# Designed miniproteins, single chains, continued (4), part 60

Each design is a single chain, and the fold is of that chain. pLDDT is the mean over its residues in the fold that is shown.

## One batch from the design tools (miniprotein)

Design m14201
Fold by ESMFold2-Fast:
Structure m14201 (fold): chain A 71 residues (1-71)
Amino acid sequence: SSTLSEAMREAARLLKEGVSPAEIARRLQEKFGLSEREATGIVEAVARGLKEKRGVVYIPDDRPRDASALR
């Protein structure tokens, strides 16, 4: 469980940096001892999570700088 959380955070960081999913999966296998299937699954789950941002959309006059779900 701790390994999964660590790997997911690493995958999210690398995805935001523009690293390819395949490269991230290899990195996770090396760093955390994950199988290819596990590493690929984590990368896909993280990528899906990052894209699944609901509740906030770009609406005209919705103050583009204020339409953030971040704190």
Scores: mean pLDDT 68

Design m14202
Fold by ESMFold2-Fast:
Structure m14202 (fold): chain A 68 residues (1-68)
Amino acid sequence: KVRELRSQALAYKALADILAGQRARTEKQLASGSPEERAKRVAELQSLQDTAQKKAEELKKKAEEAEK
């Protein structure tokens, strides 16, 4: 079902965008916590963002392949 694959791809892209916003906010938070704790949180958000983006690309590719 190509429509479902496209919807899922859009959902993962939206999730990646939300995670990017959270990461940027955490990076700008200079007054809170230790530098090590902030770096760890930024790395976690980056990993989640990369995973969501990869999933969005995979689903988009499957949708395109199904349309051929």
Scores: mean pLDDT 76

Design m14203
Fold by ESMFold2-Fast:
Structure m14203 (fold): chain A 68 residues (1-68)
Amino acid sequence: ADQEALDFASEVGAEVYRELLARGVPRDEAQRIAVHAAKVAIDLLDQGYSKEEAFEKAREEAERRVAA
């Protein structure tokens, strides 16, 4: 159960990281944002959101951080 949630969070983080690097975001900043997105995904799963909803909301949070 916990390992499956961690695997999912790792996938979310990896996707966000790749998207940010493709936009030209520096590695250090992209990594910080991706790690935060992964944490958001875990929190949303704990709240009862689906993996799809958690992924979408984690991406939205990453977008807010890039736009700041």
Scores: mean pLDDT 82

Design m14204
Fold by ESMFold2-Fast:
Formats: C-alpha cells, sequence, structure tokens
Structure m14204 (fold): chain A 101 residues (1-101)
C-alpha cells in the first residue's frame, strides 16, 4: 500500500520527463512541484476513464473523447505512458485503446 502512493507520484513525474527515483518526502515534494497543470489534468481524466471502464459505464464515445482530450494535454511520450497505465489498470490491450483514437 505505501509503495502504491509513491508509484502514483512517480508515474506523474515520468510523464513530466522526471525519471529520477522518488525515495524521500523531499523527492516527492519536488516531483509534485515540477508536474505541470496539463499533466495533472491528463491524470485526472485518465483516472476518470479507468473508473468508467471498470464500472461498465464507459461508452465508445466517452472513451474516444476522453482519449482525445488526454492527447491534447500531453506530448506523445506521456500519452504512451498513460495508454500503458490504462491497459494495466483495466486489462484492455493498448492496441484496443489505440483503436478508439
Amino acid sequence: MRDRGLEGIQLLARMAGDDRPLRTDADARRAVRNISEEVREAMLLTNALIEAIKSGTATDEFISETMAQIRSLVDPRAYRILLEYISRETGIPVSVLESHS
């Protein structure tokens, strides 16, 4: 459980281009400070999409629109990281998620 909180902050940091390991509260505080509002918004949209898919409420339109919004907020590298994260959390293959884009 403790490792999952740090993993979430590390994922956001990696999307912002900070691949450095987070080992201390100071490292976590630095990473959060360096995360852009666009990266933060993309992660909120990603979490909302994952929850909608898991609850069975996500329509193809909602998936397509949410993924398009995420693409507009982040660079292609960060978008790829989010696709892999969504795939891991939902069990949907990356190739299937890409078909909605």
Scores: mean pLDDT 71

Design m14205
Fold by ESMFold2-Fast:
Structure m14205 (fold): chain A 92 residues (1-92)
Amino acid sequence: NEAEENLKKGEEYFKNKDFDKAIEYYTRSADLYEKEGNKEKALEAYVKAFEVLFYKMIVDGLTDEIIRKNVELTKRAEEVGKGLDLSKFVKF
């Protein structure tokens, strides 16, 4: 429930273009899903956080903050995604 509430808050902030809060709540949701053992939902929340970060990068440019957050999210998503097929979440 708390993971779902954080996910919904992330969606609300992203819709309102509050990218920093959207990333914060999506990453909190991912952490909570990971603690519950729901790796798939945790990865979905990290993918949403990456989407927000990518959009922020397009709008604000490549900043040290964005680089740092990208590194942090990548490490967390990599740990969660170990042994999971990531192809369903990454499409070009």
Scores: mean pLDDT 79

Design m14206
Fold by ESMFold2-Fast:
Structure m14206 (fold): chain A 55 residues (1-55)
Amino acid sequence: MSLEELAELLRENGFAAARLMAERGLSDETIRRIAELAGLDPDALLAGVRVMAAM
């Protein structure tokens, strides 16, 4: 899945996108880039993905 596809998924279903990012072990930099493409707060997305990764 491309960064653009993940950004679209994040806009449509943020939970599914954050979970997928956590499962893939994406870097903080990549997560921030996806959030920016989706027009969302990068720090908020990063926090959400980290919580999911810790589960």
Scores: mean pLDDT 79

Design m14207
Fold by ESMFold2-Fast:
Structure m14207 (fold): chain A 59 residues (1-59)
Amino acid sequence: EEEVRERLELLGRIVSEEDYERAKKEVEEHLRRGDIEGALEAVRSVSAPATPEVLETAL
């Protein structure tokens, strides 16, 4: 819970408002269930995306 909140705050400083809002919503859903592991995964998913279109690195 605290770790998730701290990572979410850091994410908000480095990503766009749109990405932050999406991540925040997913994290809140997981925390509502008490699923801290899922909440952490949601934050990690946004900060380390596997989708090619998100980062300059692409394929």
Scores: mean pLDDT 64

Design m14208
Fold by ESMFold2-Fast:
Structure m14208 (fold): chain A 73 residues (1-73)
Amino acid sequence: MKYYEEGKKKFEEGKYDEAIELYEKAIEEDPNFAEAYRNLAFAYAKKYALTGDPADQAKAGEYYRRYRELTGE
């Protein structure tokens, strides 16, 4: 929970790289934490909007698919 909550704060501040790092730590602690994958996808999507880097868009898609796998959607 700690890393996930700090990641959300960084995301709200527009600090997407820091949010990504914190969400990745949340997943290291709980690999089945579905909401952390969803928020990673959103953080990469926001980063893509700023960078235009296809790698950021690809990461957003990968994490969102993992979220759906964990939730059965």
Scores: mean pLDDT 85

Design m14209
Fold by ESMFold2-Fast:
Structure m14209 (fold): chain A 92 residues (1-92)
Amino acid sequence: SDALVQDLADYLSGLAAQGAKVEVEVDGGTVTIRVSGLSTLQLTALSLTLIGFGLDGLDIEVEIKGDTVTVKISGLSPAQAQALADRLRAAA
């Protein structure tokens, strides 16, 4: 839903405000977000939060490598994908 996408954008923007590096790429209705520079506690909190978003109905795939989390969100409209990406780019 639009509300879940917005809540995720709010959460990731908050991590950027705390010093995390957030990078975003758009391919149609798919957004790939890379979050790096996370502490172990931030990495754990983000992972649990992303599981929650998936359970709430976002089509979300998560990959963790070291201090970096790659989040892939699928099934968005192109307009939703672009709006999410633009918001995250503004926060970075």
Scores: mean pLDDT 81

Design m14210
Fold by ESMFold2-Fast:
Structure m14210 (fold): chain A 78 residues (1-78)
Amino acid sequence: MSDEQLAAGVKAAKKVIDLAEAGDVEGAVKAALEAGSPLAAETVKKGPKDPTYRSLAGAQTFRATLGLPLRSAEEMLA
């Protein structure tokens, strides 16, 4: 993958995490959906105040941005 794709993935993931940390759950959900990750949007809804779920939502957003195989929060926690 290109450095530009990696940078875009990191930026998208950081946006979702930052919005969730700020308590903007609706903004974090929107950012995840804009990145193409319904799984990240569901993860944010499930645990917006949990640092583990925020990190998982970021990782799911990163994976979606890069076109990598999608993983649910349950799969990533296993």
Scores: mean pLDDT 76

Design m14211
Fold by ESMFold2-Fast:
Structure m14211 (fold): chain A 59 residues (1-59)
Amino acid sequence: MKYSPEQVREAALKAGLSEEKAEKLAELVAQGMDILDAARAVGLSAEEVVALVKELQKL
């Protein structure tokens, strides 16, 4: 795991994801899931994943 759950939540919100999706991503990452696997589990679109990754790179 490369990012903290809080970093993932903040990046998701800045990427324009809903609060519900951002919190679910943070929970899965806190459980030890890789961020890309967590994104797949939450059902993010390809465009949402790209936006999330760009925001994570700014942290």
Scores: mean pLDDT 81

Design m14212
Fold by ESMFold2-Fast:
Structure m14212 (fold): chain A 63 residues (1-63)
Amino acid sequence: MSPEEAREKMLKLAEELEKAMKEGDFKKAQESLEQIKQLLEEADPEARKAMLEALEEFTARVE
């Protein structure tokens, strides 16, 4: 997948994970975490870097 597409998917999963954690939906949080892990494992180094940068930006915006 492209770095741009990888970044977008990662941001969406991070948002879903945060919402699930805040709502106490641990099953949905676990599913989101597994999808994040799978995306990182399947990504090439460039896409993985884009995903990690996206997570950092997401965390900064939430704080």
Scores: mean pLDDT 77

Design m14213
Fold by ESMFold2-Fast:
Structure m14213 (fold): chain A 94 residues (1-94)
Amino acid sequence: VKLSKRVQKIIERVKNNPLLTPEEKAALVEAIKEAWEYMESKNLSDEQQALMIERLDAFVQALEAARAAGKKYTPEEIRDLALGTIKTQFATLE
C-alpha cells in the first residue's frame, strides 16, 4: 500500500527537473505510479522489486537525459515507454 522510498525519490526528482513541462512531469509521475502498481500486482520478492525499481530509475534517467538533449515526448509516449519497459523487464526476472 505504501510507495517504496526509492520510488518516492524518483518521483521527487522528476517533479524537481526544470527541463520538464508540468504536463511532462504529470505524465511521467503517473507512468511511474502505474509501473509500481503493475509490479505490486505481480507479488514480487523484495530482491525482484529492488531490481525492477533500479530498472525503472534507469529508464527515468534515460528519458531525462534524452529530454536534456532536446528530444520531446508526448504524455502518451511517456506512458507507453514506461509501461512497455517495465513489462519487458519483468519478463526477464528470475
Scores: mean pLDDT 76

Design m14214
Fold by ESMFold2-Fast:
Structure m14214 (fold): chain A 55 residues (1-55)
Amino acid sequence: TEKKNKEFKSLYESILAEIQAYRQQLAEGKITQQEFDQKVEELNEEIIQASKELL
């Protein structure tokens, strides 16, 4: 449904912004590569779960 697709797109864009924020923190040395990898894994799981529920 169009509504669910819009909801998924909103969530996806939000998660991409979060990943970009973490990339910046990694580049600035504020977090480790391991912490970055863990955060990206968690966010990817949210995208996969939302895709299954909304798409």
Scores: mean pLDDT 82

Design m14215
Fold by ESMFold2-Fast:
Structure m14215 (fold): chain A 68 residues (1-68)
Amino acid sequence: LSEEQRQQLADFVAELARELGASDAEIERLVRLALEGRYDGVAALLQELGATEEQLKEFSEFIKKLLE
């Protein structure tokens, strides 16, 4: 990923996590997993935080678009 793509990914994941009421430590962990390419891990933690099916789909579509 380019620097710009890494920033876009970090921002997207952090904002979604904040919307779900995640702590700073949870946000840091989610961003780290995302930047490591561990998208299944990110999706699992977002689900634990109460992410809706729609939010998980938006995340999946964001990743697909980012990696095109």
Scores: mean pLDDT 84

Design m14216
Fold by ESMFold2-Fast:
Structure m14216 (fold): chain A 90 residues (1-90)
Amino acid sequence: LEEEAKKLEKEGKYKEAAELYIEAALKNRDDPEKMLELARKAVEAAEKAGDYELLSRGYRILADAYRQQGDLEKAEEYLRKAEEARRKAL
């Protein structure tokens, strides 16, 4: 998934890359550092795709990963960003 997502990014297929990074992050829920890394890549790809729904999903995963690490301030920050992106998707 991660290698496939990276290949899609190089091909400019940012929406598909973001979807695979989201899936990879969710499969790494037991590794908060890896989940953070993959969620950040998902957010970057979603931004390049201009897809606010994927951007919102990426931010929610970032919030979950920060919460698992005990960084509650960043978890709240990214949760707010997810809600803002979700509103723009409408």
Scores: mean pLDDT 84

Design m14217
Fold by ESMFold2-Fast:
Structure m14217 (fold): chain A 56 residues (1-56)
Amino acid sequence: SEEELKRKAEEAERLAREDFELAKKYKEEGNATLYAGYAISGIGHEVQAELLRRKI
């Protein structure tokens, strides 16, 4: 349903925000590995959210 797709998109958007917040924290701490991991995860969730939004 449209409502289910919207909820899934909102969840992916939330996860992307959390990932980018963690990426920023680890970048500031100089932890390149965790920065890269959370940045990649954030991009993945952002792409997932966009694809879900496009189905609505």
Scores: mean pLDDT 89

Design m14218
Fold by ESMFold2-Fast:
Structure m14218 (fold): chain A 81 residues (1-81)
Amino acid sequence: SVSQQIAELQKEIKKLNEEGSKAEKEGDYETALKKYKEALKTAEELEKILDSIDPDSVDVSMARMQRSVSKIAIENLEKKL
């Protein structure tokens, strides 16, 4: 179902961001960057799906926020590399 697909994408984004955060805390900035970039790509896919259902929904706004968080993390890490 679409609801199951949305839930799976949300879980993947959370997992990737947690893995990225762990790598960053361990000083593995290359792994952190890769994980945050994967989280960003997954968030963009989620936003596209949600936008196709209801562009004015809170869920679309949440997906956009998650994309922004991942993008900022990527930009900050790229300045360190």
Scores: mean pLDDT 82

Design m14219
Fold by ESMFold2-Fast:
Structure m14219 (fold): chain A 70 residues (1-70)
Amino acid sequence: SELQKLILELIGLKLRKIGLELDKELIEKDESMPEEEKEKKLAEIDKEIEELEKEIKELEEKIEKLEKEL
């Protein structure tokens, strides 16, 4: 089923986002990391989270549309 494949893909994207959010918390709590390095890594993670949120939204909209066709 195409719907099942999309749902599994959505779960995968949500798990990746959780992983990035966890990595962000670990970086924020790392007192050994230089402030400049911390800011750079947090900015990179925030950008990746934003891109994933966009992909998640697009996929959720696609799933909703397919569910309405059933």
Scores: mean pLDDT 86

Design m14220
Fold by ESMFold2-Fast:
Structure m14220 (fold): chain A 61 residues (1-61)
Amino acid sequence: AKEIGEELKKKAKELKEKFEENKDDPEKRKEIVKEFLGVSSEEELLEFMEKSTKEILEKYK
């Protein structure tokens, strides 16, 4: 059975390990983050980050 929550946790752990292994390679790090977030462009990544920042700021209000 597909348990999306468990699958996502496993994927996140694998991506964290790859991210840490490639901490000295900013290009690979960037690609890993983009792939994890499901964004294909740098513009989509920026929009995601902007939205997350706004949500945090609004919550702190």
Scores: mean pLDDT 65

Design m14221
Fold by ESMFold2-Fast:
Order: sequence, then C-alpha cells, then structure tokens
Structure m14221 (fold): chain A 65 residues (1-65)
Amino acid sequence: VKVKVYVNGELVKEGELDDEEAEKILKEAIEEGKKYGKNDPKIIKEGNKTTIIFDDGIELELIKE
C-alpha cells in the first residue's frame, strides 16, 4: 500500500506499507483526528484509494495495489 501525507496541500511524506500496517495507521490516524480535531476526519473511498482529510490541513492518502 502506498501512503502519501499532505500538509496544506503540499506532499511532505511518501512511503510504502503492507496491508496490515496501512490498516493500523489508518485506524490510529482516525482516532487521533477525533481526539485532537475540532471535527471528525472526512474519509473518502474511491476504488483502491482512501483519503482522510483533517481539519488542521493534514491529508492522508492510501493507495492499494
């Protein structure tokens, strides 16, 4: 699974994870976003791509191949 991290629309981190690691990070990111964000993170699923948008300008993309 490819993972991309954006901050205020800029790509700041890119990497590859296995499916199990990607699922763990996805769950942890959602939990952290709920805990520290003003609003719950927005989750968008489109085919093999999952995008999580946080209210602080952070965006996480997971692409399953």
Scores: mean pLDDT 74

Design m14222
Fold by ESMFold2-Fast:
Structure m14222 (fold): chain A 93 residues (1-93)
Amino acid sequence: MSPEAERHRKLAENVIKLAEEAGVSPEDLAQLRKHLDAAVEAVEKGDYDTAIKHLREALDILSRAYPRAKDPMNLAAAILAVATELTALENKK
């Protein structure tokens, strides 16, 4: 795995942990994990368009869960982490 893909894998693991701690539903966590895993695979292949698409879907899932979060700070941290990576990838295009 490339260093960039490893960094995105660690980001994905951290985001899932923060979302779980914030009380995001198992169904939303499964969708979030699927999109974050797809983004990591796309980064490994150098397909930044696909990675950006999946990070946007992940951000949407987290944003929709935010009003019902039992720990809003952990969910805000997850949202910020995904938004920061999305911006970084968009700036590479």
Scores: mean pLDDT 84

Design m14223
Fold by ESMFold2-Fast:
Parts: C-alpha cells; structure tokens; sequence
Structure m14223 (fold): chain A 42 residues (1-42)
C-alpha cells in the first residue's frame, strides 16, 4: 500500500541517520547495508 511504501522510506531515512552515529565496524556497516537493501526490495 502507499502507506507501507511511505513508512518504509521514512524508516530507512531514520535508520541511516542513526546508523551514521552508531555503526563503527566494517562488518556492522555491511550488515546494515544488506538489511536496508532487503527492506527496500520486494
């Protein structure tokens, strides 16, 4: 639905902002990027 699409986009933006201040290791950053890609895919 449109609400789900807009919610996911907003969630991704917020997660990226928070991750920039929290994720320090390359492994955590890679895992986060993979999770975001999977979240945005159908």
Amino acid sequence: SELSRRYRKRLVEEMRKKAAGVLESPEDKAAFDKAIENLLKD
Scores: mean pLDDT 72

Design m14224
Fold by ESMFold2-Fast:
Order: C-alpha cells, then structure tokens, then sequence
Structure m14224 (fold): chain A 65 residues (1-65)
C-alpha cells in the first residue's frame, strides 16, 4: 500500500521535472548547444527512471489483485 503510493508520487515528481527540463532544453537548443546537450542527457535519465517506476507500479498493482 505505502510502496504503491510512494512510487506514484515519485512518478509525478519526475514528470514535473521532465517538463521543466524539456522547456529549458528547447530554449537552450537555439542559444547554448553545450547546455542543451547536458539538458538532453538529464531528460533521457529522467525518462528512463519514469519507465522503471511505471513498470514497478504495474507489478505492485498486479500483486494486489
């Protein structure tokens, strides 16, 4: 129960961070390619974490059937 709630909250936090970094990436892509590259790496890392947590969330949900 508590674990499922934690995973859901973490996904929401990461999703908000992803949106913020995507906006920064779009701006930086035109003016600062070095910063854009760093932001792209951060976006990729967050996307990977969201994918892992989403898989964990589904597994936990199935166990509670």
Amino acid sequence: MEELEKVKEEILKLTNELIDKMKRYIQAKQTDPEKAAQLQEEVNEITKKIGELSRKYRELKEKLA
Scores: mean pLDDT 81

Design m14225
Fold by ESMFold2-Fast:
Structure m14225 (fold): chain A 59 residues (1-59)
Amino acid sequence: MPSLRERAAELLAETTDPLARAGLETLLRAYEAGEVSEEEAERALAHMRAWLEARRAAA
């Protein structure tokens, strides 16, 4: 399975919304610095993924 970093990078490549990109970049920095747990990071990624999937479903 891809690592959390790899999944976040994939979402970042697919994200066109600047707020979503900023949020994802902030999450990655916090995760790399150990400021958020893996569980917190996974939850945030799940929310971002769901938002992106909703946007793609509307195409």
Scores: mean pLDDT 74

Design m14226
Fold by ESMFold2-Fast:
Structure m14226 (fold): chain A 78 residues (1-78)
Amino acid sequence: DVQALVEAAREALKKGDLLAALQYITALANVLKEQDPELAKKLFEKAEEIGKALEEGDYEKARSLAEEAIKEAEEHLK
């Protein structure tokens, strides 16, 4: 369920659980891979950037990128 994954990512971000948010964004990209390959590619690219920011300890950048990914998915599902 695409909407459930978007909601789960949003809730993880609200709780400050950036790793969980990354996992849900990645799962969302995987689900969309066949149905919307352009959006899936964009979400995979953002997931990669979020992962790198977390590895570097840049939690502010990771949060910002996660917010952008979730917002784009929310806007696409309207």
Scores: mean pLDDT 86

Design m14227
Fold by ESMFold2-Fast:
Structure m14227 (fold): chain A 59 residues (1-59)
Amino acid sequence: SAAASAAAYAGGRAAARAAGLDEETVEQIGKGAGSMADSGMPAAAATALAAREARHAAQ
């Protein structure tokens, strides 16, 4: 749903910012999470995957 996509997008962005990533990477990770939710993944699962991606990108 649009709500699930928006929630995953916001969660992905928040995780990327918390990891200290730049705004371009924050947007990329957020869009990825939103896209996963749009494809039927639960927003919480999409956000968790985005948080993992953010931690790896920050290393």
Scores: mean pLDDT 83

Design m14228
Fold by ESMFold2-Fast:
Structure m14228 (fold): chain A 65 residues (1-65)
Amino acid sequence: VDEEELEKEIILSLVRMMLGIAKATGDEELAKELEKILEEMEKTEDVEKMRELLEEAMKLVREHE
């Protein structure tokens, strides 16, 4: 397995989990923001860009305490 492809899969799984939790808790604003990040992740083939998007998603989750 390509390490870069594995990292992309892990990042996507983490953001999907964050989105699932936001939807389950009824945080509509966070869910919409995470959906946009996930869409951008699915459009890019650049693992570096995906790392940046993951950091952005994590920051959003921290701000929605």
Scores: mean pLDDT 81

Design m14229
Fold by ESMFold2-Fast:
Structure m14229 (fold): chain A 71 residues (1-71)
Amino acid sequence: MSVEELRKEAEEAAKRALEAAAKGDVETAQRYIERLRELARELEKAGDLETAREVLGLVDFIETVVASRKA
């Protein structure tokens, strides 16, 4: 997979994770969070450390939203 494809897939996964988290669908949000972590690792292997760091930042933000909903 190209770096551009990885970036696009991460963008879509982040949008879906955030929407699921906002709706209280913790299970779906967690599935996309795991996908984002895999994409960040693939970006690191490809040498795109900047985008990998951005993806991990999005994961932290989405996890914060999920944690606020999960009691």
Scores: mean pLDDT 81

Design m14230
Fold by ESMFold2-Fast:
Structure m14230 (fold): chain A 65 residues (1-65)
Amino acid sequence: KDEFAALVEAVRKLLEEGKISEELAKQLIEAAKAKDVEKIGELISKLSEEVQEELLERTMEILNA
């Protein structure tokens, strides 16, 4: 499975739940589509620890589905 596609789906879920801003979600989706690992890491570090954990959990669920 594509890790970047899984990340995009996870970000969309967090956006639907209001746990991430539209601006940050858009930036993360663009970085994931570009496969810019450094930018993805930087953007994720701006999230709270709780939201970072949820993003990781959802991404891993999608990858392992």
Scores: mean pLDDT 82

Design m14231
Fold by ESMFold2-Fast:
Structure m14231 (fold): chain A 65 residues (1-65)
Amino acid sequence: NKALEDSARSLAEKLGISEEDAKKFLEALSEKGIPETLEELKKMLEELGFSKENIEKILKEYEKL
């Protein structure tokens, strides 16, 4: 899906993570919905196999919201 690939690139650049990780994250959000808490977000990212560094980057961006 070209739209998913384009969205993953934009997200990867914004968060400072790989396009592959960004794609996994977007797919998880579409399947499970948006996590209501940082704890739920962290669990989802851990289940997806994200590195500690990438989890910290994503959590930091969500704290700004």
Scores: mean pLDDT 78

Design m14232
Fold by ESMFold2-Fast:
Structure m14232 (fold): chain A 60 residues (1-60)
Amino acid sequence: SKQQIQKLAEAIANMTVLMIIIDREFQGKPLPSEEEQKKLFDKLKEIAEKRLEEKAKELS
């Protein structure tokens, strides 16, 4: 299940980065660079993984 949590966290991170891009575009703001998108993805994936692991421990 840890591998499943990692895969789900990756999907959540990808979706979140896409939502940030859409929001920036909607607001007429500059889009994050590919490097910035990669850094956002890595941080969001880590956060999502930790939150999913915590939630899994609460659900018995």
Scores: mean pLDDT 85

Design m14233
Fold by ESMFold2-Fast:
Structure m14233 (fold): chain A 72 residues (1-72)
Amino acid sequence: MVTAEDIKKVIDENSEEVAARMAQAREDARRLAEQLRKQGASESLIVAREIGVELRGIGDILDWAAAKAAAA
């Protein structure tokens, strides 16, 4: 079973990849915000959607780290 300690170890040992994945999540949020602004969406909706994309990105990083820990 993958533990929180195993996940933390993968994150600590792969800090560069984690940083790159975080940067990608922020870039995805930025692109979504630009698309929504072009469509005339409200700023409150844009902010809510950006937060959602970033939180999903964090979740994806945790899932990736768990999978990598399980494969080790």
Scores: mean pLDDT 80

Design m14236
Fold by ESMFold2-Fast:
Structure m14236 (fold): chain A 60 residues (1-60)
Amino acid sequence: VDTEKLKEELIKAGLSEKDAEKIVEALEKGGPAEALKVLESLDIPDKIKEKAAAKIVEAT
């Protein structure tokens, strides 16, 4: 898993750098399931969550 590439893709999808960091940290600790749980907890539009979820799945 290229965590730097994933972070850049998440930012391009519409996440802030801070939120992208949280997702990458969750992925390292608990895998894609944990990353997706953290993503769902973010106060961001559902359209951005959908794009970010696709990038997380692609990265694993």
Scores: mean pLDDT 81

Design m14237
Fold by ESMFold2-Fast:
Structure m14237 (fold): chain A 64 residues (1-64)
Amino acid sequence: SLGEQAIELAQKAIETGDAELGRQALRLGLQAVRDAKTLDDVIKGIAAALMGIGALFDAGVSGE
């Protein structure tokens, strides 16, 4: 599902410190919430979006 893909992307962003992956995880997480058909999909989308935001904060946009 989109939520699962977003979580995997968010985990990679956290592991690598890649701000671009963090942005992609946030976008996919929000998309997963919008396209959610179950409560589980909503929770996964929210989790991925929050993880993506966390990865961006840790990266501090300092990757320029």
Scores: mean pLDDT 77

Design m14238
Fold by ESMFold2-Fast:
Structure m14238 (fold): chain A 74 residues (1-74)
Amino acid sequence: MSEVQKLIAEGSVYFVAGAVYRVLGDYEKAIEYYEKAKELFEKAKEIGEGEDKEIAEEELKSVEEAIKEVKEKK
């Protein structure tokens, strides 16, 4: 696994954790895990090329939207 692919995978794990806490109504933990996912996807985007960068950009967009939605419910 490349470093970029590892960052995307780690970001996805944190994104899922954030989604779980969101479903549980723990918005503070949901935001915390989504922000961790965001950092990982931002790093993947920075060092990624081609398709890996496109995947990181799409994942980043998804996590940013999730953070926005959770903040609107606080």
Scores: mean pLDDT 83

Design m14239
Fold by ESMFold2-Fast:
Structure m14239 (fold): chain A 72 residues (1-72)
Amino acid sequence: MSEAAAKFTSAMLLYISAQVNESLGDLEGAIEDLRNAIELLREAIPGLPPEDAALAEEKLRELEERLAELEA
């Protein structure tokens, strides 16, 4: 696994954690996990193959939109 692939995987695990925290009403925990996932995705994208980078960019937009909703 490359460093970029590892960061992408970690970001997806944090996204799952954020969804769990949101379902439990832990909005602060969900926001923290989303922020960390967004940072890892941004770091991962330059090192990913083009196909994976495109998926990561789509997921990054999704996470950024979700974070904005939770911070409103």
Scores: mean pLDDT 85

